# Designed miniproteins, single chains, continued (5): the designs that were tried, part 41

Each design is a single chain, and the fold is of that chain. pLDDT is the mean over its residues in the fold that is shown.

## One batch from the design tools (miniprotein)

Design m17409
Fold by ESMFold2-Fast:
Structure m17409 (fold): chain A 65 residues (1-65)
Amino acid sequence: MTEAQKRALEMTARQLAEELGVSVPVALALKTIVERGVPEEDIFWDDLKKTFGEEEVEKAREWLF
């Protein structure tokens, strides 16, 4: 795991949402993804963008890598 991914797990969903400038549901989904192993596949991130919105998911992806 990267340092950013470890930090995401240590923060609450609310704290992570504030850090990234995303909604709490997006932050919670991101924490779950980090716990299970972060996929590098574009298709996974494209599916998240459809659910949560492109801007929030792109911010989260850039912050984790």
Scores: mean pLDDT 76

Design m17410
Fold by ESMFold2-Fast:
Structure m17410 (fold): chain A 99 residues (1-99)
Amino acid sequence: PSEEQIEADTLLALAEIYVYLARQALEKNDVDGAAESLEKAIDLLEQAYKLATPEQRKDILRIAREVEEIAEQAYKIDPSNEKAKEVLERARRLVEELE
């Protein structure tokens, strides 16, 4: 694989870790912690998208949909959380670009 493919795979693996941390935070009703982890995940996915092969874009789409789902849950729990709303909007944009 190219260095760009290795970089994208690394970014995707890190994004999945932050998605896991966001889910754990929501289970504790920690909306701020969830939003912070989701922001890191979407930042990593946006970076990966610039480097990704068509096959890696499928993984980005899958993880971006998970970010969207968790961000929507976080926003419903605390509608005043601006970071959760911003992450939700960013995840929706990335999903639309990949569909």
Scores: mean pLDDT 90

Design m17411
Fold by ESMFold2-Fast:
Structure m17411 (fold): chain A 68 residues (1-68)
Amino acid sequence: MIDEKEVRLALLEIQVALSRKYPDSDLEKDIETLEEAVKLARENPSVSPDVIQALEAELEKRKKELEK
């Protein structure tokens, strides 16, 4: 069960990394993906605090972009 959440988190991290490299016009979907990644990271005690911080930073950046 925990392994499934860890795999999903890793996939979300990859999706975030790809969206950072390629500016996407679908900011709402990027924000939804980042919110899910942060929730999964917070629920998984094996996730590094650095990973959670990085995901939160990207979420904040995307939210600021949406405000434009």
Scores: mean pLDDT 67

Design m17412
Fold by ESMFold2-Fast:
Structure m17412 (fold): chain A 69 residues (1-69)
Amino acid sequence: LKKEVEEGLLPYLSPEDASHIATTFKLALENSDADKAVEVATTVARYFNGDEKAEKARKVLTELAKKKS
């Protein structure tokens, strides 16, 4: 999962930010539902990368969350 998230985010985020967001998403999925995990990871992405890149990240995270539910 983490590697798949990182690869999906690389077109929009730096490798370091993609890794950080992927780790956040994985931990959130282990401790909450998919919708909350997407929201938490998207919020972190917005803080470091701004709204436009965060919304692109949200789409990637939402698709990957569906594969794990």
Scores: mean pLDDT 78

Design m17413
Fold by ESMFold2-Fast:
Structure m17413 (fold): chain A 123 residues (1-123)
Amino acid sequence: DVQLSPLEQRLQALLDRIRAGEPVDPAELRALIEEALDAAAASMAARGLKATERSLRFAREAAEEGLEWARRQGNEHVALMFELLLERADDHPLAVLGVLMRLALLLGEEELATRIAKFLAEE
C-alpha cells in the first residue's frame, strides 16, 4: 500500500531498464506480467470479488487506452505489456484492472490509474 511490494519493485526495475534504453527480453516481460496477473487474481478471489459485464468492458477499454498511449510514445516494450493485459481482459477482468492500475501509477499515468481506482471502489 505505502511501500512497493516485491513484485511492484521488480516491475519498477524492469521499467527503469526500459527507460534507460537497456535491452529487455520479451519472455522476461511476459513472465512478469503473467505473475502479476496471477497475484492480482488470487487477491481478488480472496476478497470475494466477482467479474461483471461492466468490469469486462472497462478492462478492455482501459487496456486498449494504455496500449494506444504506449504506441504513441513509441515504447514497444510497454506496448507489449498492455497487449498482454488486453489478451487476458476477457478471462480475468478484475485482475487485469488491478495490474493496469499499478502499471499506470509506475508509468506516471495518474488519470488512467485514478479512473481504474474509482471503478474498483464501486465494485
Scores: mean pLDDT 81

Design m17414
Fold by ESMFold2-Fast:
Structure m17414 (fold): chain A 82 residues (1-82)
Amino acid sequence: SEKQQLHEQIHQLVQRSLQLLAQAQAQGLDPSFIQQAQQRFLAIGQKASELGKNGPPSVEELQQIVQELQQLVAELEAQLAA
């Protein structure tokens, strides 16, 4: 289903974000950037958790979480490539 595909994408993006954050720390990227990225990741996680409390989340709600995680991943990858 569309919702199942979005849940799988969220899971993959969460794992990718954690790997990239660990890599950023290991490579000595700017601590303030890492802290901001960690705060964004936690905020996205809290939003995703809240969506599940009042029944199954909508496709649109899941797409928003995917989009926010994709933006975080892209920013982390760009900083690591620089």
Scores: mean pLDDT 87

Design m17415
Fold by ESMFold2-Fast:
Structure m17415 (fold): chain A 110 residues (1-110)
Amino acid sequence: SAADILGISRETYEAARRLLAEGRSGREVAEELGLSPADVGLVYLTLEYERQGVSGEEAARKALALWREVSENLGDREALEALAKKYGLPMSVLEEALDLSPEWRLMYER
């Protein structure tokens, strides 16, 4: 399942998806469900790929692959823009996912 791919329990994953879809903040989701900021960012990216018509498991795999490459290129805006294009996302969507993970956002802006 998508939850298994992301390393999150199924119940927590489904709850995070509902809360984010309802417009709850990443901080509220992290606090209510005991998720790391990185896990919230992964759920957010998975939802964005599902909105593009990608299936849940494939969306989770794509989100995880993007997140791994993003973590290797923090602080390099040009590389992050290239990754957003490679993975079929507007840079604004990637920036929003990084904002849900304040630690990553801080590193990205440096």
Scores: mean pLDDT 78

Design m17416
Fold by ESMFold2-Fast:
Structure m17416 (fold): chain A 79 residues (1-79)
Amino acid sequence: MEKLEEAIKLFEQALEAARKGDGDRAVELMSEAAYLLGGPQSAEDTRAAFEELKAAGDLDTLVRAIRTAINHLKEKLEA
C-alpha cells in the first residue's frame, strides 16, 4: 500500500504543478508515479499520454485528467 500512497502524493504534486502552468513538471511527476505502480513501461506509457494532453495546449484539461487519476488511485487505496 505504500506505493499507492506515494503515487497519490506524486499525482497531487503534478496537479499543483499543472495548476501553476508547469506542464513539463506535471508530466515528469505523473511518470514517476506510474513507475512506482507499474515500472518503466507504465512510466513511458503515462509520459506519452500526458505529453499528448499537454501538447493540446489546454492546461485545464491536463489538471482535470490528473484529478481523475488521483480519485481513481484513492478509490484503490481505500478499497
Scores: mean pLDDT 78

Design m17417
Fold by ESMFold2-Fast:
Structure m17417 (fold): chain A 70 residues (1-70)
Amino acid sequence: SKEEIIKEFEKIFKEAIDAIKNPEDKEEMKILGEDALKKLKELEDEELQKMALESAKSFLEDVKEERKKE
């Protein structure tokens, strides 16, 4: 459902923010995530929402993996 897609995005995004140590980077990530979440909620097609979620998950997992290597 759309609600499940939104919750999954919020969860992944929160995990990425929690992985960031620098306060300025953390704030930038919050801003980017809020904008991305707003755009995700505006998509009427659930398939497009799923595609957007997968793109966001890939980006956020890359952020988490980069932080793990530091």
Scores: mean pLDDT 75

Design m17418
Fold by ESMFold2-Fast:
Structure m17418 (fold): chain A 99 residues (1-99)
Amino acid sequence: SMEERIRELREELERVEEELRRALEERDEERVRALGQRFTALAQELVDLTGGHPETLLEVARRVGELLLAQARAAGVDPEAVEAFIAAQLAELERALAA
């Protein structure tokens, strides 16, 4: 069913996100690239399956934000500025999708 596929996609996204965070911490550029491509494919499938529903777009945007924050931490960049920027962008997206 569509509901079962959405559940499986979310479970796989969670696994890929966990692996991506580990790869970033280990500075494994090859694994980061491969997992990043896998994340993109799964996220696109989730969006396509839901017809680009606003809640799904917000869900994917939040997941991307968390990965950007993990990249900032791994790169030794101050995560506070990145976190504030992501929060502001998510608030704007939520407002735009509610209009």
Scores: mean pLDDT 84

Design m17419
Fold by ESMFold2-Fast:
Structure m17419 (fold): chain A 89 residues (1-89)
Amino acid sequence: MAEEALEHVRLAGGHATQAALEGAISSEDYYEIREHLEKAIEALEKKDYETAIEHLEKAKEILSKYDSPHAKKAVEHLEKAIEAAKKAQ
């Protein structure tokens, strides 16, 4: 369901923000992650699940470079968002 995917994107965004505030991820990567999450939310609201999944996977790829508890939790929530989006197709 789009609502489940949106909830997990929101939680991932919160964890990514915490990782950035702690200095665990670079500002450049944080801005790129945020851009991809914003595009994923727009796509999910339009029920464009393929575009949403593409942007969620790009955000996950950037976050996966970091060894931070908040970055790892953000990745976990992005994986759940991707799964929910795939089931909603």
Scores: mean pLDDT 88

Design m17420
Fold by ESMFold2-Fast:
Structure m17420 (fold): chain A 68 residues (1-68)
Amino acid sequence: SAAEAREAAVEYLVREFGLERGEAEAIVEAALLHPDMTEEELARLLVDAFGLSPARAREAARFVLGLL
């Protein structure tokens, strides 16, 4: 379900990237509200707003968009 995919993406970001749950929820919500968002655009958001390294941001963006 969409709710299960959202929760899986949130848990992935919390577990693998050490993000706070509220931060992870905001990221997943942004991706869901902008379904045309590219991997590069999401990766840049993760670098600029949440302080992930470029390599880790690309990894996270690819995985999250693949789940949603």
Scores: mean pLDDT 82

Design m17421
Fold by ESMFold2-Fast:
Structure m17421 (fold): chain A 85 residues (1-85)
Amino acid sequence: SFAEAAERAIRLIEEAAKTLDPKVQEELRKLVDEARRALEAGDWAGALEYLMRGRELLEKNGADPEVVEEIEREVRRMAEAVGAA
């Protein structure tokens, strides 16, 4: 489901963020917080956008490529769920 994919993406982003500098961790935390607010509001498109931005920020800052790919898979599952709704 969209919610399950979103929660997996959030957990992966939070875990990967721990390996990065504190400034990047803070930016990722803000994106995750915005994604959670969007999910609570039923704003699926907003949640997807925030998590995509989180993935891009991780990739830009040298996070583990395997983790970035796993987040990309969950983001794709979210996009498919929105397109099917």
Scores: mean pLDDT 86

Design m17422
Fold by ESMFold2-Fast:
Structure m17422 (fold): chain A 74 residues (1-74)
Amino acid sequence: SMKDEELRFLAELTRRVVAEARRLKAQGKSPEEILAAADRIVDEYLEKHGITDPELRELARRAARLAVRQVLER
């Protein structure tokens, strides 16, 4: 179903964002730099998959930022 595809999409995006956030945190990057990198990954992933739906784009950005906060809080 479309909802299952959206959930899979968000899960894959979240994994990529978490992996990059952990890498940048290990390198001593600031929270602001890590959040900026997450926003770039989200935008690139959305464009790669042709996602133009504003609601799904906003959901993806919020999910990514939540995941980054969890990495930063440890």
Scores: mean pLDDT 83

Design m17423
Fold by ESMFold2-Fast:
Structure m17423 (fold): chain A 100 residues (1-100)
Amino acid sequence: MEELLKLNMEEVKRLLELVLNKEELKKKREEEKDHGKKLALDTMITGIEIFIKEQEERLKKEGREASLEEVAEELLEEMEKMPPEEKIRFAMELAAKVLL
């Protein structure tokens, strides 16, 4: 959480949304049976990954070293492992720390 607090909150929210969208696209890619549509989804995922890497490199040049993709993936994995009651509590705690 300290890593996220070192970044501009607006930039953190925007980049987190991009990582979450990438994971949604990966889910759609796994469910897709059309090879052509899978290639289109792979291209979109790659584009998002390149953009995230460019933003991480920009932040590193500004003295803000953080792997936004790793942080977002870790948060997503933690949420998926939680029962519904704990997911709500975790989401509230995450929102409080990101918005504060």
Scores: mean pLDDT 59

Design m17424
Fold by ESMFold2-Fast:
Structure m17424 (fold): chain A 69 residues (1-69)
Amino acid sequence: FLKKLRELGDKLIEKMQKEKGLSREEAAQILGEKIEELLKERNIDPSKLSYKESLEIQEEAILELLKEL
């Protein structure tokens, strides 16, 4: 799972660089902001998430950003 999540994240960053002209650092920041946005919008307490659940929300954030591009 973790390896696939990293590969998916790298794919998102590469697509953002190509489609939007963003740096790798800017793309990573946008991903982090999307994760925080999803947690806030869904009123999820991040301190109550299991490790697996935190990885799942990261994957969801990546997939949503890929759809927006």
Scores: mean pLDDT 76

Design m17425
Fold by ESMFold2-Fast:
Structure m17425 (fold): chain A 70 residues (1-70)
Amino acid sequence: AAELLAKAEELQKKADQYERMTQVAEENRKFSREIGNEEGAKKADQVAEKFREKYRELREKAEELRREAA
C-alpha cells in the first residue's frame, strides 16, 4: 500500500511538471502568433500536444495506483 501511494505521488509530480510545460508551450504559441512567427507557433502547438498527452497518461496511472492501494 505505502509503496503504491509513493509511486502514485511520483507520477503525480511528473504529471504536474508536464502540465506546467504544456502551459508554457501554449503561451509560446500565442506569443509566436502575435509576432507573426507561424513556424514557431506550429512547433509550440506540437510540443503542447505531446506534453498534454503525457500528463494525462501519468495522472491516469497515478489514479489507478491509488485505487489499488485502497
Scores: mean pLDDT 83

Design m17426
Fold by ESMFold2-Fast:
Structure m17426 (fold): chain A 60 residues (1-60)
Amino acid sequence: GPRRATLTFKVDKSNLEKAKEFAEALRAAGPVRRVEIKEDGTITVELEAPGLRDSEVELK
């Protein structure tokens, strides 16, 4: 699949503070590259596929 997916959500602008908290939870829980919250209640979350991790543990 693609390396990156962009998800767009809409919430009431009166709930923007809760939206920010939710965005932080998503960043902590998943492979989140970027989160953007707009004043109109639009939340854009950019996710990266975890299938390609450069974790080098070199065996000596």
Scores: mean pLDDT 64

Design m17427
Fold by ESMFold2-Fast:
Structure m17427 (fold): chain A 96 residues (1-96)
Amino acid sequence: MAEEVKKKLKESLKKLEELGKKAGYPPFVVEAIKLAKEALKLFEEKVKKTGKVSKIDFEIAKALEELVKALENQDNKAALEAFERLKKLIEEAKKS
């Protein structure tokens, strides 16, 4: 539901910003923060305009949570896979 997705997106963004601050903002983390901010903005604008939440919104939130966990665990392979999935989902969401 809208409040659940928004809460997950905000929590993930907060965790990415904390990771970025501690690591001195490596380029990959900076790009991850940008995607997270874009995902949150797109979601809030969509909910404000349509009041609807779709499957892709949950998939974006899940991909972002997976990216955060991979970065926290220093799992570079999982982080890259989650980042690419998140990027593709956000591009798809922009087209709708």
Scores: mean pLDDT 82

Design m17428
Fold by ESMFold2-Fast:
Structure m17428 (fold): chain A 90 residues (1-90)
Amino acid sequence: DAERQKALEEMEELAKEMEELVEEFLSKKSVSEEEKKEVIEKLKELAEKMKEAAEVAYEDDPEEKKKVIEGIEKALEALIKLIENPEKLK
């Protein structure tokens, strides 16, 4: 289905945008608490859009859809922890 293929492509684009946002944040030598909050809010927005795309992409597979949505939620949680505590990578 062309609509499901588009939803899968949208999920890949959103995942790429989230990755680039995190990489840009981690490349900064000095970050304010306000910048951390803005990045976290943007990541939450992108994750929500990915969940919406997943609902379309996996419409015919409820078990896979649940796993994908749970995966998006776990990835978001991990990225938020990374933004809050970037020093834990060292």
Scores: mean pLDDT 81

Design m17429
Fold by ESMFold2-Fast:
Structure m17429 (fold): chain A 91 residues (1-91)
Amino acid sequence: DRKEFEENKKRAKEYAEKLLGEAAKEAFKRMEIDPEGTAGLFEDAAEAAKSNEKLKNLFLGLAHLGKGLADEETALENARLGLEYIEKALK
């Protein structure tokens, strides 16, 4: 659902801003301009953070949100996957 996607995006943004500060704001700005490329950067960040399950799940969730913004046909599936990863990161 569109509401579910937006709620996940807000939670991810708030959480990322708490952990990454200004870098999170820049990342979300880049996601609006280049959602596909920014999603790739978050996937790379998740691999780098794989020993920290909370950060890994946060970055994977953000990567899926970026993919959903890049392709409307996959937006709902990417929102679902993003929600699952962000929920794990917030616990």
Scores: mean pLDDT 74

Design m17430
Fold by ESMFold2-Fast:
Structure m17430 (fold): chain A 107 residues (1-107)
Amino acid sequence: SEEEELVLELIKLLIEYLEELAKKYPEKREEYEHYIRTLEEIAKKLKEGKISAEEALRQVMSIIEDLAEKYGEEEPILVEIAKAARELWENRASTKEIAEKMIELLK
């Protein structure tokens, strides 16, 4: 579905962003690699039809909120993405709208 494709693109962009952070902050590499592995598992479950696009997005939002709490001072974009996604979720925006907004902010 279009929603599945958007959530997979979001996961791909977030993994690429975290890989660049692992290069920029090698002292935190193991922590970023842990989040990358978690995101890869979410993408795998979504591709295999084990979770919905909405559930995958909920899990990605939870990860980015955790990243924003831990690394948001060094990487303010994480806080911006987390807040934007949560605001859209609380206003009952679609999975598509939330994923598109998060993708926009990661580019």
Scores: mean pLDDT 90

Design m17431
Fold by ESMFold2-Fast:
Structure m17431 (fold): chain A 68 residues (1-68)
Amino acid sequence: SAAQREAIAALLQRLAGLSPAEAERLADLALTDPEAFQRELVRLYLAGRLSAEQANEIARFLRSLGLL
């Protein structure tokens, strides 16, 4: 839903410091291709843009929405 996409994008902006456009792209990916989204989270972690704790917070949020 649009509300889920917005919530995911807001979380990604807060935790990873992504631009609104990049956060919206990844939020759409989380809804349409969860496997590709997981690969992007790993890339952000390896690039130092996310801690393990932040990556886990994102995964937990997606599970709460029924997306994982």
Scores: mean pLDDT 84

Design m17432
Fold by ESMFold2-Fast:
Structure m17432 (fold): chain A 79 residues (1-79)
Amino acid sequence: SAFEELLRRMEEHMEELTRKILEAIKEGKISKEKALGVLKEQLAELEAMYKAETDPEMRRLLELGIERVREMIKKIEEL
């Protein structure tokens, strides 16, 4: 379905973005502390949206977004 294709593309794009952010932090182009601050704020917003959402497909999309942002935060913290 178009929705499943969207989820897969989002996952692929998030993995690429994660890789680029980690590389930028390692190269000193972006602050680890600043990146974590922004991502933690975005995570809180996504969690609030998930709690308010009643549509099953949108809840699934938000859940995947939350999981990907949490994974990104963990990878950055482990640097």
Scores: mean pLDDT 85

Design m17433
Fold by ESMFold2-Fast:
Structure m17433 (fold): chain A 85 residues (1-85)
Amino acid sequence: SDKAEEYLKKAEEYLKQGKGDEAAFYAGLAGGIAGEAGDVELARRALEVAHEAVKIAENASRASGGAIAAIGGLVEAGLRQGVPP
């Protein structure tokens, strides 16, 4: 969970810098780790950051959109069933 907090903080810092691509990637890492740990609140925050990053990333690259879609899937899996080992 500590690692997820670090990645989420990094994602938020990239988002503040307007770097949607980097923000999406780190939000995904945070969401996946939080989901595996069953940290629903942290996973939700990671998804929110990923959602905000979508608007920025879509103007820069559709590859960022793909990363955000994967993030959404990981968060959903974590909230629903927990991410499998």
Scores: mean pLDDT 72

Design m17434
Fold by ESMFold2-Fast:
Structure m17434 (fold): chain A 86 residues (1-86)
Amino acid sequence: MIDPEEFELFLEALREVARESGLLTDEQLNKIIEEIKKNRDKFKDLGELAQYVRELLIKIAGLSKEEATRLLQAVSDRVIKKLEEK
């Protein structure tokens, strides 16, 4: 199970990066977050979570594989920054 603090930092970073990107509507973002929360106990680490979110970005938001990968890289970078500030 993913650490609760790391999971919350990931969701915070995902919300911030997605809004800054302009690639998703708030409705699409909320649907993605809901699906992540429903499946929380199925992920062993942040890498598995990131792969699942990539699939949701493509399926729900209609992003290309390249756009989804780039957005998730930005999310990962932001999680690292947030962890360094703690």
Scores: mean pLDDT 83

Design m17435
Fold by ESMFold2-Fast:
Structure m17435 (fold): chain A 81 residues (1-81)
Amino acid sequence: ALPKTPEELTALAKRALEAAKKAVEAKKGDTKEDILKYIADTLKAIGDLIAVKLAEEAGVELSEEAKAYIEEAQKLLGSTV
């Protein structure tokens, strides 16, 4: 389900950032497992960021903390994808 409160949206944005961080670290690896982790965490981060954007457009307020998490996740994903 999409986040419906600012607190839920902030938690989802933080989850997206953690997935983006894991994707960046996995991308540095040379094993099949690292490649699979990179793909899985990248897709999770993108999916969570899309859900955050849809919730914002539906009227859920962005906290400053959520904005910071989104910006950092987008910068990390921009270097990854």
Scores: mean pLDDT 82

Design m17436
Fold by ESMFold2-Fast:
Structure m17436 (fold): chain A 110 residues (1-110)
Amino acid sequence: NKEIIELAKEIIELVEKKYNEDFLRAFKLMIALSLKDNPDEKVLEVLKKVKEGILNNESPTDLINIFLDAGLVEFEELRKVYEDYKKLGYDDSKLTEVEGIDEEQKEFFL
């Protein structure tokens, strides 16, 4: 879905400008995971809410909770994927080696 990809890239750029590297990494993983097995309409709605939250200077915790409350991502899944990504030295080129991240989802990190 082109609209989802364009909005996700816009949101990632906003997070990069306003938040720290650790949150940016976790946030990219949340976007990637949210695109897996979720309806496009639900993902688009959540990404619009996240963009609004970023523009309103909401905390990292508040932004993460938008994904979790919507049921797009599970906390334990995000935690495991983030730990695996950390083990790879946060190398975006190796994200497909992380269980739960597919090649198509990797495009948001490159």
Scores: mean pLDDT 75

Design m17437
Fold by ESMFold2-Fast:
Structure m17437 (fold): chain A 96 residues (1-96)
Amino acid sequence: SESFELPPAEELEAVRKYREAVEELARYLEETGLKERAIEYLEETENIPREELRKLKSEELAELLLRAEAKKRGIRETTVENIEELKEAVLERLEE
């Protein structure tokens, strides 16, 4: 069958962990005031216009940061372990 309404439990856990990482990063950006730094980083690394990045919510910026880091590391599949590593790498880059 082509259609699955509910993913396997392990896949659901990875999805949940990814959403938690996005929410944690979004909160971090808001609390630290590093949102503008994140925008500048994404403009330089992903060639996205700054004006478009400024229209995004903190959660959307967090998703782009995680995707950019995954792309740099050649990570094609999101596992719970990979999500934790990506989150830590993003935080490290924003602290520079």
Scores: mean pLDDT 76

Design m17438
Fold by ESMFold2-Fast:
Structure m17438 (fold): chain A 89 residues (1-89)
Amino acid sequence: MAEELIRELEERVEELRALDEAEREARRAALRARLAALAASDSVEREEIIRAAIELAALGLYQVEQNPELADPEEVREQIEREIRELVE
């Protein structure tokens, strides 16, 4: 399970690197709308939360790769992978 989610994270980061800034902004807007809908729901499946978290993590990791002065991208990647393993084990 954790390895599949980590691979999914890597695939989403690679997709973000291939997009232009307008497309990335559209992805961020779509995720914000989805997160707001999940937060407003009185019943949310764990899998929906995990999927949204992976997408958010991918956007965050891409952001620090573009702005390494904010944080070390490798340390952020390692932290996200650790959280994924702990979340699903």
Scores: mean pLDDT 78

Design m17439
Fold by ESMFold2-Fast:
Structure m17439 (fold): chain A 92 residues (1-92)
Amino acid sequence: SLSPEEGLAEGKALDKAHEAMGRAMELLRNDPRLTPEQIAAVEREAAGAFMRGILEAGWETGARLAAEAVRRTLTELGLTELGEEVAAILLG
């Protein structure tokens, strides 16, 4: 039972999250240093971390764990700066 104002604010938050995910994925897909398999691995690690965080402590924890997973995975590939940029987009 959300008020109209609460429902509108929640919708705007979902739109911003969708736009942030879109920008993050475009950076990954347009980076010539990443193979399609590496992009898929980053997406899988981020999605898994996000789902675990949501189940344990809700949306903000999911977003934080997804950002941490992206940062870690890209750092392991030697792309620390890209990892920081994508994590910043996901966190807002």
Scores: mean pLDDT 77

Design m17440
Fold by ESMFold2-Fast:
Structure m17440 (fold): chain A 66 residues (1-66)
Amino acid sequence: SEEELRQELAEAFRELSKILKEKIKDPNVYKKKLEQIEREATRVYIDQGLEAAVEFVKKKIEELKK
């Protein structure tokens, strides 16, 4: 459902923020990176929909775990 996808997106952004904060110690750098990914995810949402936006954020999380 759309409600479940919205919960997933919120949860994915919480995980993304946590990983960025742990990996990037400079608060100006991690905030800029978070804002960049948020902007990109918003574009994906507008162009391709909510499910695509969720998958986009999850892909960014996996890239950061490497």
Scores: mean pLDDT 86

Design m17441
Fold by ESMFold2-Fast:
Structure m17441 (fold): chain A 80 residues (1-80)
Amino acid sequence: MSREEVILLFRATVLRSEADFYIDVYGKSNPEVAELAEETRRLAEEAIRLIREGEPVEKVQEVVDRAQRLLDEADAKIKA
């Protein structure tokens, strides 16, 4: 794997783990945060799949960036 692919795989793995934590902690108390975390998890798993299938880095980057934005939205809702 290229250095960029390794970084994206690491980012996707971290996003998946953070999403799992949010689902476990906020699932019952904040359904809106849980829904954003579930979509973040789905996109993180998709990014990992795309890397394993040898898809272009630019395509993987877009999915990872989308997952990050959803998790950032979840964080914003917790702080509101």
Scores: mean pLDDT 86

Design m17442
Fold by ESMFold2-Fast:
Structure m17442 (fold): chain A 78 residues (1-78)
Amino acid sequence: MVVRVTLPDGTEVEIRVGDDADEVLERIEPYLSDIDAGMLRLVVGVYQTVDKSNKLSEETVEKIKEIVERAVEEEKKK
């Protein structure tokens, strides 16, 4: 499964099931506000703990997409 997310600067990032969570966070965090980056890290950390894995599950990938899309929509409304 591959999910494409558009970051606030227009950069597209592909997130895949089985990707390393830390690598995905490092790719996305620089493009988000401190608050959104913090929320993303917290949510991913919770799912990693529940799954007992550093690899992204399908549910974690979808949640990352939701957070990034919400952050982008908020930036466009300002």
Scores: mean pLDDT 75

